# Designed miniproteins, single chains, part 77

Each design is a single chain, and the fold is of that chain. pLDDT is the mean over its residues in the fold that is shown.

## One batch from the design tools (miniprotein)

Design m2668
Fold by ESMFold2-Fast:
Structure m2668 (fold): chain A 100 residues (1-100)
Amino acid sequence: SDLARFQERLEHLEILGGEAIDALNEGDYDKAKKLLAQFKEELQSLADELASPEEKARLEELVAKIESALNAKDKELLKATLDELRQELEELGQRIAAAE
C-alpha cells in the first residue's frame, strides 16, 4: 500500500511539474508559481508520510533550489533541478518497493 500510495502521488507530482514547465515555456510565471506551490505542498506531504529524515532533507534542498530558479526565471536551472528531483523520487520509490 505504501508503494501504491507513492506511485499515485508521484503521478500527480509529474502532472503538476509538467504543467508548471508548460506555463514557464508560455511565459506565465504567475501560473508556474501557483502550480509549483501546489507541487511543493504535495511533495512535502509525500515526504512526511513516506520519506526518511535524510530523504526528506534532500527533497527540501531540491525544493529550495526550484524556488530559487523560479524567482530567477532560470528555465534551464529549473528543468535541471526538476530532473534531479525526479531521480531522487525514483530512488525513494525503489527503496519503498524493496521494503515491501
Scores: mean pLDDT 81

Design m2669
Fold by ESMFold2-Fast:
Structure m2669 (fold): chain A 102 residues (1-102)
Amino acid sequence: ATVTVTPAHLTVEEGKTATLTFTSSQPIDSVSWYKEKDGKLTLLVENFQVANADSRVSASGSGTTATLTIKNLKLEDSATYVVVANVNGEWVSASATLTVKK
């Protein structure tokens, strides 16, 4: 499947909201979002459900799209965000970079 995360590079001011959208050419069977920083992966969303009920994080998705939204951005949210999805039995990944500025 052809997959992408948009925008690929996003710069947002601290305290604002960031939204990343994963799109697939085929229907999405499962999707998980990770934060990658300094070589470490942190699970944010597992199969459309927010990990640890973080009130700043929300996720949605159906058919060929999935979104990750982070509200009240902090400087430490600056990271690479990685999506891992199952699309018609195939494991695929895509990523985007978020930079949070003062």
Scores: mean pLDDT 84

Design m2670
Fold by ESMFold2-Fast:
Structure m2670 (fold): chain A 107 residues (1-107)
Amino acid sequence: SRISYLRKAFEAELAVGYSSTVEQSDAGQLLALAYRALAGRKEVLVRGEWVPLDEVIDEVISRVQNPSPTLAEAIERLRAGDYEGAIALLEPLIAEPLEKAKKEYNL
């Protein structure tokens, strides 16, 4: 459901704060955006302004340096609009920070 995807996006956003690596932070940001896309969101709120989702995805991707093969494949799936395929690769990359965030926020 749309509500379930938005909840997953929020959980991924919280997980970014518990990242122990740059890859976990990048993957968590991209995972949240992929879930927002599946929820049917076309825009996201960035610093008080509504920005097209595709532009935010491209901006996050542009900041990724030396991605692992798994993160690089997830990025190519996002570029192709394969949000479900990207999520399948991104969720395992943030499993640890996601568990920490869910425990802290009682989710």
Scores: mean pLDDT 89

Design m2671
Fold by ESMFold2-Fast:
Structure m2671 (fold): chain A 92 residues (1-92)
Amino acid sequence: MSDKERALELAKEAYEIYKEILDEKNPKDVAVAKRLEEMLEEMEKASEEEALELTLQMLNVIYQDLLSRNAPQEKIEKIKEIREEILRLKRK
């Protein structure tokens, strides 16, 4: 598995965790989900380095929104774990 493939898997995992707290009836949450889907599509077209950077940007967006919503601590910790794994891939 390439670093880009791993980054995409981790980004999709983070997005699925985030979707668990989103309300499909809230237009703001629908708009955020659409934006993150667009970021995932951009990552698929990007170079490996660009995909890693975009994944970190997406994880930061998810992390900040989870904090603002007082999401369950276990979900926040999982996003931190995923982000640290991406940082390790980028450093190697």
Scores: mean pLDDT 82

Design m2672
Fold by ESMFold2-Fast:
Structure m2672 (fold): chain A 87 residues (1-87)
Amino acid sequence: MKYLLVTVVVEPESAEALIEEIKKVAEELGAKVVSVGVTERDGLAHVSLLIEVEEEKVEELKKRIREVAESNPGVVSISIKEYIPSP
């Protein structure tokens, strides 16, 4: 199992739809969205998702999430990183 931290800065009106599309992509790949956080700052939504995924599906999940973000003109930035839990 690997954990991915996905951080997206997006226009607030697009945030809910973006979160639902990312959840759908994760579910299609057998991944689990463990947590979702949304904070509004300076008129933009800062969305954080922690996703648990099989190691073999990490690259496909990263690709699909980037495609979802790139299809949304309201997305300002996206970052996807492996999250290493504290021991």
Scores: mean pLDDT 83

Design m2673
Fold by ESMFold2-Fast:
Formats: structure tokens, sequence, C-alpha cells
Structure m2673 (fold): chain A 85 residues (1-85)
């Protein structure tokens, strides 16, 4: 639907901003979580030749796409993500 496309576009824009400040970013993807209108974002970063995944939960609050939570497959990636919050 047009609303789902709008939410996904806002989430992709938010992830692109985050990815700009994460060195070694390989790519990112988004998926709409239908139960809560939350969006799951995944950013893949290359750290010392290893691909590491950061999973970000985004939610629309007062018309703004905000980071609700994140999980990272490494402590180094988690610290990099925390520095952006």
Amino acid sequence: SARDEEILAQAEKKLAEIAKYLPGTVGFAVELMKSKKEVEGVIVVNIDGRLVQITITLEEVDGQMVIKSFEADSDEAAKAMESLL
C-alpha cells in the first residue's frame, strides 16, 4: 500500500543516514513488521575482513522514524552504533 511504501522509504532514509557514519558499510535492507508498524533494518559492515550484522528496530513516533532498539553481532559494531545515538 502507499502507506507501507511511505514507511519503508522513511526507514530506508534513516538507515542511509546511519550507514554514512558506520565505516565499512557493505549494505542495508529494511522489512516492515506488520504487527506493530515497526520496521526492521539490517546494516552489514566489514570489520577487519569480517562481515558483521547490525539489526535495528525503527518505529514511527509522532510522524518521525526513530530508533527503538538495536542488536549487533560484535562488541565493536555495538560501540560504533551507540556513538551515533
Scores: mean pLDDT 78

Design m2674
Fold by ESMFold2-Fast:
Structure m2674 (fold): chain A 61 residues (1-61)
Amino acid sequence: SPEDERIDRLLAEFEERLKAAKTPQERIDIVKETAKRVMDELSQEAADRFFARVEELLSRL
């Protein structure tokens, strides 16, 4: 679905930005900017699915 494509795109961008981050502050800023973008671009249900996938990703970092 278009929402799943948006989630995949946002998650891939988020992961690459986290990998490029050099400091804890940069990671915090990336999380805050990504959360704002998700709330702007996705429905509440899609946002919830995005954050569940972020939780899984962060558990591996």
Scores: mean pLDDT 82

Design m2675
Fold by ESMFold2-Fast:
Order: sequence, then structure tokens, then C-alpha cells
Structure m2675 (fold): chain A 117 residues (1-117)
Amino acid sequence: MKLASDELVKEIAEYILKTLEEMEKADFDTRVKLADEAIRKVEKIYRDKLGLNPVEARAAAIASLTAAYLAKHDPDLPVDRIVEEAVRVAETFAPLSEEQREVLKENVRKLIEVIRA
């Protein structure tokens, strides 16, 4: 798995934050659909712009959306706790090697920092 540039992290953060804002205004069925669409779009960004394989891109998308949700909803939650939870959730859908996990943790940490800036 590759480290994301600061520009790519910012692009992904802006997209997810906009999606979360739209989800807050939606009913339950629409919210589920928006979440699924967001995961698919973020997966495509990671594949197209970072060259991640399908497993890595899925894990990164799920971790990114989870981390953004937690960072936005609980401003006092420490960055490392959000990183641990986001990666744990992602691994239930896409199993990762130790090397892939460490790179994902770093990318997610950068994402949280952009969201909380």
C-alpha cells in the first residue's frame, strides 16, 4: 500500500465531509445509499490516483469514511483511538498484511488532521 500525498488526502477529506453533511439531512434509506455511493467513489479515487489494488482501496475507503465520521462527531476523541477503530472496521471487510495496515494507519492519521484543521 502507498502513502497518500497531502493533496490527495485533502481531496478525499473534502469529498467525505460533503457526503457526511448530505447524509445528516437524509432519511435512513437515503443515508445508507449515500454511504455506499461514497465508499465506491473513495475506492475509485484510491485506485485511480494512488494505484491501490481493489482490497487496499476498499480498506482505505472504509477506514477513511469511518475516521471522518468519528473525527466530526467526537472532537475530543484522540487521533490514535480513531485510527485504531477505523482500521479495525476496515479489516472486517478487507483483510490486510501488517505492512498494509501500518501505511493505512498513517494515511488515516493525515486524513483526521485535515478534517480537524
Scores: mean pLDDT 86

Design m2676
Fold by ESMFold2-Fast:
Structure m2676 (fold): chain A 71 residues (1-71)
Amino acid sequence: SNVFSVDSPLEEAAEKAFELYKLLFPDRGYRPGYEELIAKFASKELFEEPLDEERYKELVELLRRMAKEAD
């Protein structure tokens, strides 16, 4: 079930999506492109309605920063 509204702070959704990224790819470090795949999954599964283009791009950028910082 989706648990975030489209107007919710994206930071919490990014954290949950990044946890999924780390779970799927432990010890692999930063992989460009995977954050977009995970953002698509999060947009569909974690939100009550699909994110608009601007919010989706911000989620991708948050995940990209988090992946690089973890590496």
Scores: mean pLDDT 69

Design m2677
Fold by ESMFold2-Fast:
Structure m2677 (fold): chain A 69 residues (1-69)
Amino acid sequence: MTPEQKAQEVLEEGRKLASMVPAKYRDEVLAKAERLAELYREGAPQSEINRANAELVAIGILAVADQVE
């Protein structure tokens, strides 16, 4: 998978997740997705990609779970 293709997929998944969460979390989810996509486009080290991915997953799970927030 190319860096650009992976970045595009991350951004699309981020937008979908953002639409499913309360407005309070929307900007954070989008920001984390943008950061991860940028790391893929830049060819960042796998360790940085793994960290950014973990951060996006963590905020996404919290945002979806806390729908009364």
Scores: mean pLDDT 77

Design m2678
Fold by ESMFold2-Fast:
Structure m2678 (fold): chain A 66 residues (1-66)
Amino acid sequence: LQAQIDALQAQIDATMKALREANHALVDAWKAGDTAAEKAYSARIDELVGELNALQTQLAQAQAQA
C-alpha cells in the first residue's frame, strides 16, 4: 500500500510541476500575443487539472485502505 501511495504522490508532484510550467507558458504566450499558443496552453492546463483531481481521488482511496 505504501508503494502505491508513494507512486501516486510522485505522479501528483509531476502533474503539479507540469501545471506550473503550462501556466508560465500561457502567461508568456499572452505577453507575446500568440493566440494559438494561449489556446494550446489553456487546453493543456484544463487537461492537467483533470489529471490532478483524478490522482488526488486515487490517493484518498489508497490512504483510506491503509
Scores: mean pLDDT 84

Design m2679
Fold by ESMFold2-Fast:
Structure m2679 (fold): chain A 89 residues (1-89)
Amino acid sequence: SIRDIELSKDEAIALLDEALARYVAAHPELAPLIQMAIDLVKGYLLNLPSDTVKLGEVLDLLASMLTPEDFAAVAAALEEALAAYLSKR
């Protein structure tokens, strides 16, 4: 499951920024709401005492802030960002 993928904080933040860029390019009208949710998640990650986070925890935080429809779109963008990231390794 992608939820079990362990990421460094830097990797998680980079993937969130890439997912936001992909989402905003497709849906500029929703940009302020999605930007706010992603900024809150990034703030949470920066304050974690752990150097790593599971992708499932990141997804759960986003799901708590977004409608099911908006969450599904952001989750899809995040999966695309992750696939692109892993293909460059």
Scores: mean pLDDT 80

Design m2680
Fold by ESMFold2-Fast:
Formats: structure tokens, sequence, C-alpha cells
Structure m2680 (fold): chain A 60 residues (1-60)
């Protein structure tokens, strides 16, 4: 099931990449700033995560 592992890693990596990029731009100094960043990312991640979970479930 290398394909499943690859799919999971690929999609997750993309989400993390976007988070890192946003964090780097914002340069949060406090937990509150990180929370704000996380909230914005969560909106974007929700759609991608929904699709990811559906695809993983189909091939698993």
Amino acid sequence: SAEIERLKAERTHRLVQEMIELRDKLKPKSADQYAALNKELMVRAEELRKELEKEIKKIE
C-alpha cells in the first residue's frame, strides 16, 4: 500500500507547506498570532482534507 502512504504524505505535505509559508510571512511571535494563522489555514485545509479523507477511504 505504498500508493496510500504516498497519497497521504503528498496531500498532508501540501497543507503543511502552506502553513509554513503563511507562518513565515506573518512571523507570529505569540500563541494568539499562531492561533489566527491556524484558523485561516483550517478553512483552506478543510476542503482539501475532506477530499483527502475520501480518497484515502476509497483506496484503503
Scores: mean pLDDT 73

Design m2681
Fold by ESMFold2-Fast:
Structure m2681 (fold): chain A 74 residues (1-74)
Amino acid sequence: SLEDLIEELVELLEEYYPEGAADFREYLERLKAENDREGLILAARLVEHEATLLEDPEASERLRRLAREIIEAV
C-alpha cells in the first residue's frame, strides 16, 4: 500500500538523512491526506534524485526503488 511504502521510505531516510526524516514524513503524510498526487510524485522524484548523491550504491538503489514504487502507487 502507499502507507507501507511511505513508512519504508521514511525508515530508510532515518538511516541516511536523520536530520530531515521526521519533517519529510509529515510532508508526505500531508500530501497523501490532501490527495495531492502531483505533490507526491514531485516529492518521490526529489528522493530519487537525492539518492543518486549517496556514496552507498545499495542505499541509493533501495531509495530509488521505493521512490518509483510510490510514484506507481499514487
Scores: mean pLDDT 82

Design m2682
Fold by ESMFold2-Fast:
Structure m2682 (fold): chain A 75 residues (1-75)
Amino acid sequence: ATKTVRVGNLPESATEGDLRTAFGPFGEIEKIEIPKDNPSQAFVTFATAESAERAVAGGPRVINGHTLTVSYAPE
């Protein structure tokens, strides 16, 4: 089990705050990382693997009109 999820289909307008608002209901977030070379994706690291499982199972999230994809981050 991993504590980190990969979020895809991010709008360029999405901020770390937007991701904290969208994913906070699934559990405590330790960090958020948006790669500068691929800003259409982000990695959200939760305090627990159970929170990451809830985020993946919780269905699509929408930020600024974009429906996000959520999957477990590759190792």
Scores: mean pLDDT 76

Design m2683
Fold by ESMFold2-Fast:
Structure m2683 (fold): chain A 62 residues (1-62)
Amino acid sequence: SQQDQDIIEQAKLLLTLPLPEEVKEAIKLALEKGDIDSLRGFLDLYYRGKYSLAIKLVLSNV
């Protein structure tokens, strides 16, 4: 569906961000499997700020 394709494209954009390697590997694996539910979960966590904390730590050299 278009919604599934949009989720896939959004998840691919997450891979361009300075996220922890374990997070990127999990996203890659979900993309490889076509696991849309897991991709929705990663996007939800990102927009709820969980991954934003990791990005903030990287940018703050902490």
Scores: mean pLDDT 71

Design m2684
Fold by ESMFold2-Fast:
Formats: structure tokens, sequence, C-alpha cells
Structure m2684 (fold): chain A 105 residues (1-105)
């Protein structure tokens, strides 16, 4: 059902917030680059699962995650943190939108 799709997307958005946060603190705390990139790759996989339900927002999040991945690879910690913060913000906005849609069904 559409409700089941939105509820699944809500859980994916929650996971995305956590993964973006984990990657952000990984950059902040100078964790190994391989570990941070693994977390970002997990976030990309979650964001890809959002495309069928929320294609426009999923595409924006994917673009930011790919840019964050490049920034991490290049050692640009400040750019990586800002991009990951933007991912977390959009995922939080998506979570609010999905909760409203669920409540209206």
Amino acid sequence: SQKDQYEQAYQLATQLIQLASDAYYGVLNNAPTSQILQTVDQAIAVAQQLQPTVPSMASRILSLLRQARDAIRNGDRQQAKELLRQVATLAHELKVILQVEIDLL
C-alpha cells in the first residue's frame, strides 16, 4: 500500500540521518578515510532506495552524498562536514513530510 511505502521511506530517512551523522563525526574525529567512505556508501545505498517514493528529494540527497564522498577522498574536511550536515537536514525534512503523509492516510 502507499502507507507501507511511506512508512518504509520514513525508516530509510531515519537511517539516513544516523548514517550522515556517523559520517560527520567520523570526519570531525579524524576516523580512517576507508571507514568514513564505507558509511557514506551505506548512506548512498539508503538514498537510492528512496528514489521510487520521493525521486526529487532522493536525487538531491544522492548528489550531496556523492559530493561529500569526493570531498572526503580529497581530504576537504570542512566541505565534507557541510555536505553531510545538508544531507542530515534534508533527511530530517523528508522524515517530517513522510510523517504528515502517513497521518493523512
Scores: mean pLDDT 91

Design m2685
Fold by ESMFold2-Fast:
Structure m2685 (fold): chain A 92 residues (1-92)
Amino acid sequence: SEERRREMLEAIAELLEEAKKALEEGDVRSAAVYITAALLLLIAAVQEGLISEEEHKKIFELIKEAVKAMDEGDYEKAIEKLEEARELALET
């Protein structure tokens, strides 16, 4: 369903926006919760056939880069990667 695909991608984008806002406020714990929720929805979206494995991989790699930046204390880079992932989800 195109409607279900759009609903899922918009939900993922919203979670990534909330993660970005949390990092901007220094709330790393809340950011991690939102990122985890977004990753679970991405897995659900591919399992339901709503997105391709290629689309999933592209969004997942950006989120993975954001998590790596967070682990390294580079929150500016983490915010940038979360924004790129959010935009890609909405353009998909």
Scores: mean pLDDT 88

Design m2686
Fold by ESMFold2-Fast:
Structure m2686 (fold): chain A 75 residues (1-75)
Amino acid sequence: MVDRGIRAIDRGDIDTAVRIAQDLVNNGDYRSAIGITRRVLSRDPNNRRALGILAGSYNRIGDYDTARQYFQRRR
């Protein structure tokens, strides 16, 4: 999943990368979701879905301050 997400980003397929990150969150793999989603935001800084996934993932791993920053940026 992570490797497929990275390849999607490398070819500019942001929608596929975001879907893969969401699947990782649904499977409880928050750290891998963070990795893919940060790369999405490096290509598309205002991607609202990516910001939401990143905020939610940081919240789930206990990094509440970082989660709050991404939730605010998403709005």
Scores: mean pLDDT 79

Design m2687
Fold by ESMFold2-Fast:
Structure m2687 (fold): chain A 76 residues (1-76)
Amino acid sequence: SPEFEAEVYLALGLIYLSLARKAYEKGDYDTAIEMLKKAIELFEKAIELGSGPVRQEAERYLEEAKKFLEDAEKKK
């Protein structure tokens, strides 16, 4: 179902966001940026396919990931 696919995309986005945070903490800004771009794409897919709480959660994380990407890009 689209909702189940949205949940999977949200979960994958969260994994990439976690990987981005780990890379950023190590000063690996190239990897952090790459992981953040992947997380953003996944959250956008979760928003497209999801509804209600899943969409709302994906929208919040998309905003966080975009802000984090701006911060990571300023470090390069």
Scores: mean pLDDT 90

Design m2688
Fold by ESMFold2-Fast:
Formats: structure tokens, sequence, C-alpha cells
Structure m2688 (fold): chain A 65 residues (1-65)
């Protein structure tokens, strides 16, 4: 889905722009930025987007640890 791709791209940009912040602050910024797009998604697309965001956060955490 194009909307899922847009959400994933926003999450990636927020992680890059907030690399100096805590994981919880990054999560908050992601939630804030993607909320309007998440509201437009079907239940299946929202699940897919959530899984992909979690994968990005796991990759980022692994790179720091």
Amino acid sequence: SKLVEEIVEKAKEIIKQNADKSISDIEEEIQKAVRPLMEKLSEDEAHEASVKILELLEEYKASKE
C-alpha cells in the first residue's frame, strides 16, 4: 500500500532526525507524525504499518546496542 510506504518513510526520517534522542522520544515523534495517515488505513494496512515500524525500531536499537 502507498500509505503504508509513506508511513514507513516518515518513521525512517524521524529515526534519522532524532538519533540523539531516547527511544521513547523517537516513538512519540513517530506516533505524532503517522497518526493522520494511520487513520486512513484499513485494519490490515494498519497492522502491516505497525509491524514495519516495530522492525525499524528494532534495527535502530540493535545498531545502538
Scores: mean pLDDT 81

Design m2689
Fold by ESMFold2-Fast:
Structure m2689 (fold): chain A 91 residues (1-91)
Amino acid sequence: SPKEEKVKKLLDLLKESPVADRVKEPPSPDSPMYEEYSKNPASLGLAEDLLEEKEYDSALIEIKRLIELLKKTGREEDIALAEKLEKELNA
């Protein structure tokens, strides 16, 4: 389906980035990422699980949350990835 293809393409873009390892799982409370995560909770692992369960709308929502989290980290590579994902979402 078009939604399934969109989710797969977005997840592939995420996985191609070294940022993927930092957003794969929810960060521990001791992580420098935890403050931003607590405000904008999202993980690549959850988005992948939602794709496997064929919950495409929920997977897209999780990816949108990941985009917002990445924009809030203040890291250049995270912001660049977020912009790339946002362009694909809107295509």
Scores: mean pLDDT 79

Design m2690
Fold by ESMFold2-Fast:
Structure m2690 (fold): chain A 85 residues (1-85)
Amino acid sequence: MPLSPKSKALLNDFLKKLTEAMKKAVEEGLSEEEIEEKIEEVIREFVAQLEAAGFSDEEKELIIDALGAVLGERVRELLEKVLAE
């Protein structure tokens, strides 16, 4: 399903923050484990923003599915884990 303009704006902001975090991790020479921890932090902030924005559980699931399709299986697993907390 197509996402709302509001959902697309939040998705784009999340992707920008994730990209910036990854750039810093590479520049700092972080381990794979440390990079994964930073990704989890960005994901937790994003989920909190979705909750604060008043999205329904169904809308949050659609956004997570879209992110999983773009960013891959591992990121989808982390998103689902954080949403379940």
Scores: mean pLDDT 74

Design m2691
Fold by ESMFold2-Fast:
Structure m2691 (fold): chain A 75 residues (1-75)
Amino acid sequence: SALLERAKRAYENAKTVATKAMALSWLVDVESTPELLEELKALLQKIRDEAEKEGDKKTARMVDRELEKVDALLG
């Protein structure tokens, strides 16, 4: 819970799509409960869409890889 709270604060304080994506990527590596992974998947999908809209292809590709990891952990 403490790690999740710190990562959520990092996400809330992030000023760019790239820094938000980095904060969520850290959570994917440390969270293993299905409920939290589903929450992370929703946030990652939102950030992926924002990255595409901004033309940030590097961040979009990074988030796509994190979504693949979450799907593997949920499946």
Scores: mean pLDDT 78

Design m2692
Fold by ESMFold2-Fast:
Structure m2692 (fold): chain A 60 residues (1-60)
Amino acid sequence: SAAEQQLRALAAQLEELGYPDLAAYLRLLRDYLVANKQYAELEQAVASAEQGLAAFKKHR
């Protein structure tokens, strides 16, 4: 899904910014939510990750 791919891209960007533990958490969360077909929660995870990434980029 688009949300699954977005969360994958966001996790990669967080790892590149120096937040590998958070990136690993998002990868595990993505796999869990997809396996359990929790797509609304997956979309919420994308929104939260985008907000977090924007905050981290603001400090650059």
Scores: mean pLDDT 82

Design m2693
Fold by ESMFold2-Fast:
Order: structure tokens, then C-alpha cells, then sequence
Structure m2693 (fold): chain A 112 residues (1-112)
């Protein structure tokens, strides 16, 4: 249980970092029309961190998947897209592992 919580926190922290780097790359283009996308990317990182604090494995997985999708859609560096995809996959794998171990409720949140 503590191992799952630590892994969740790590995944959320890495997801937030990737989201921040992707947001900076998009912002560096100087295109005003991309401001909402930059803001959305930053917010996805914050959402992942908040979900992890709440023990919400599904929330972290959803946020990580959204970061990967947005990074690919806006053509950020291949390295960041690959890292985002890997984090999304790891988050889903952690959720499925936690479900098999009986550690989460129906909403994908860690039990007390």
C-alpha cells in the first residue's frame, strides 16, 4: 500500500514535470493562439499532483494520458512525447495492479 502511494506520487511528479516542459516548448513558439493550450498543459500537471495527494490512481492516469495526447497534438519534441506516453502507460499499469491487489475503490482511489 505505501509502495503504491510512493509510486503514484513519483508518477504524478514526473507527469507534472513533463507537462511543464511541454508547456514551455509550446510557449516558446511565440504564438498567441496557443496560450489556452499552454495553460491547459500546466493545469494537467497540477491535476496529476492533486490526484496523487488524494490517492486517486485513476485521476493520475487520466491526467498523464491527457498530457501525452496534448503533447503529441501540438508537436512537442519526440523525447517529451515518448516520456509522456510512458508515464501514461505506467500510471494505467499501476492502477490495474492496485485493482488486482484490492487496494482501490470503484473510483480508482486508494482505500484507507
Amino acid sequence: KEEVRERLRRLAEETARVAREAAREIASRGDKSLVPTVVAMELLGVEALTAAELGDLEGVAISAEAVAELAEEYGVSEELVEEARRLAEEARELLEEAKRRGLVDEEGRLLP
Scores: mean pLDDT 88

Design m2694
Fold by ESMFold2-Fast:
Structure m2694 (fold): chain A 55 residues (1-55)
Amino acid sequence: MKKILLTPDQIANLKAHLDSTDLDLETDKLLIVNTDGTRVVVLASELKATLEEQE
């Protein structure tokens, strides 16, 4: 599994973006740039679940 490495501020900003955007959670994909510079493509549903685990 690819790791998502974000700061709390980045998580809060990304969560606000997801909540304000009408995304298809099953088909839409997002490109995440981790704090270590690695890039990960994740499904919107997987990203949302990961953000909920950080709260």
Scores: mean pLDDT 70

Design m2695
Fold by ESMFold2-Fast:
Structure m2695 (fold): chain A 62 residues (1-62)
Amino acid sequence: MEKKVEAAKKVLENSEDPKERELAALILSTVPELDEESVAALQKALEEDVSASVRLTAAFTL
């Protein structure tokens, strides 16, 4: 779980592909206990991501 969470955070923050960012946010939504860094990354995606799909998935996860 931890290794996948770290990878998902990196993809959500750094990937240029909105489909990859959406999948990363979805992976984070399956984690029952999110660390502060993951929550911050999702909140930033919700507020700033140019893709409506990524923003919606981040909102669903939070």
Scores: mean pLDDT 78

Design m2696
Fold by ESMFold2-Fast:
Structure m2696 (fold): chain A 71 residues (1-71)
Amino acid sequence: MSREELERKKVALYAALGLEKAALQAEIEILKKTIADETERQEAIAKVTAEYEALIEEIEREIRELEEKLK
């Protein structure tokens, strides 16, 4: 893969990272407004947070791998 392709992919991954972080925050705000029970709300937030954190960690790993290839 060319250096230009790797650099473009890195820019796209940083954009995806920002979008996933924004989506997580929006989902948490929706859960805070829709779930009246505190225990159920905390469990739902924890579950959604774990799912998004897994996606965010995957994107961050791909970014690190690309940065190593660009060195």
Scores: mean pLDDT 83

Design m2697
Fold by ESMFold2-Fast:
Structure m2697 (fold): chain A 100 residues (1-100)
Amino acid sequence: MAKELVKFWGKNDVTEGIILGLAQSLIKEGRYEEAIKIADEMIEEFGEDNVRAWKIRGEALAKQGRLEEATEDYRRAADVARRQGRNDTAAELDAKADSL
């Protein structure tokens, strides 16, 4: 699904926002595996430096009780955020990892 949206609308902030909204809706519905799949497709399409994709993947994993994998994803998102100079965002993501 995410790959089809990127193909139709292109790689841009609007398409990313639409895909993130779909992943968040799936998490709210308890459809965590589908949310993880969308996050994986976002990482493939927008790259490994996408903080939001790693964050949403970690959230879905945490909701499934896959806490070690969720911690790794939040830590990766925090590392990317730090490299981008987003130190406040990185601290929030590290706090999420520490709370699992």
Scores: mean pLDDT 81

Design m2698
Fold by ESMFold2-Fast:
Structure m2698 (fold): chain A 67 residues (1-67)
Amino acid sequence: MMSEEEIREEAEQAIKLGEEALKSGNLLKMIAAMIELSYVAGIAEPELSEKLRKMLEKLKKAIKEME
């Protein structure tokens, strides 16, 4: 099972990936970022999970705008 330190590092990377995907406007990158964010949000502490879910919502809105 991932340690608290590993989860924190994964969360930071997932948020960065989400920000980069959002800036790129690339659908595949956005989907990849959402998968990572969803996974880490499921295992992270509540405060960290909230930050990850906010990034997920930004990506969901961006994808919806592309429809």
Scores: mean pLDDT 80

Design m2699
Fold by ESMFold2-Fast:
Structure m2699 (fold): chain A 84 residues (1-84)
Amino acid sequence: MEEIEVEGIGVEEVAENKYRATVTVVSSASEEEALKVAAEAAKKAVERLTGLEAEVTSARIVSKEKLPDGKTKYVVEVDVEVKE
């Protein structure tokens, strides 16, 4: 199901080769699908930033809000590590 929009992504380096991404996703799909899309977006953003392959180590929903159009806005925190 493709009614999922990534509205924003912020990436912060929290330690050497370790990044935390905050991903805002608007979705008519399940929380599980929103988490998956957020994790994939975070991985790709870190790979683009570093030029290295990245691995998602954790992802969690930190907030959710119902929107007037019937979609839900999720804010997802994703921890990503880069390989040397």
Scores: mean pLDDT 81

Design m2700
Fold by ESMFold2-Fast:
Structure m2700 (fold): chain A 100 residues (1-100)
Amino acid sequence: MVRLVGIVLRPKEPLSEEQLEKLLEVAKEEAERLKKDPRVIGVAVELVTDVRTGEKAIFVLIGTTASLEELEKMVREFVERVEKETGVELEVRIYVADVL
């Protein structure tokens, strides 16, 4: 079974443009580590803006064969590393769609 997983990483406090750029770069670096896992088919990382509020967040898209339990662990470890490297506290929202 292949899962398509959308993860929204929203800073709990407003960030400067420079802090957002650093957050995006760290998220991209950690996403490259996820690509080394044979259960990961693909990863994309983008900075997104809510057009209604103007709030900016990091969107991570993962294609994976991992179980939901394995996925929860992968996401937790990913978020913990990003928060540790940036010093930014993140609100995490996960959206899962089974594609096959």
Scores: mean pLDDT 82

Design m2701
Fold by ESMFold2-Fast:
Structure m2701 (fold): chain A 94 residues (1-94)
Amino acid sequence: SLLEEIQEYIIELAKAMGIPEELARELVENLDYNTLVELAKPVAEAALAAGEAAVQELLDKIREPLEKLKELAKEASEEERAELIKLSDEAAAK
């Protein structure tokens, strides 16, 4: 499911940042969908702003989950749609 892909995306980013997998998994498994999307957004934006090579490689691996976020944004509210599409476009741009 898309929720599971977002959870795995956040866990992979947390692991790349040095956060223990067990802690990251506990956090994301207890979050609702809206909270997961909000959490993923700042991490992706911070990764792009930092320009870290390892983080950029990780963003490449999450392009498909981000594309699915774009599709969900098309069915979401105007506010959620604008933010999710922007995040996805920025993270996918190279």
Scores: mean pLDDT 56

Design m2702
Fold by ESMFold2-Fast:
Structure m2702 (fold): chain A 68 residues (1-68)
Amino acid sequence: SDEIIAQIGEQLRALHQALKAGDFETARQHAQKALELAKQLGDDEVEEVRRSFRILAKQHGIDLDTLF
């Protein structure tokens, strides 16, 4: 669904902004919502979202357990 793909993109953008602001509670909420949306599309989208989480965590120098 184009709508769900767009919503995943919005959640990942909000996650990035929250991480830049150091707001880990808000970041975790957006990460969780992106993963929930990806699960509706299937395993390939879930893997794409998890890949984005790994990239963002590395870019911001944080542990993945901060997001999950």
Scores: mean pLDDT 84

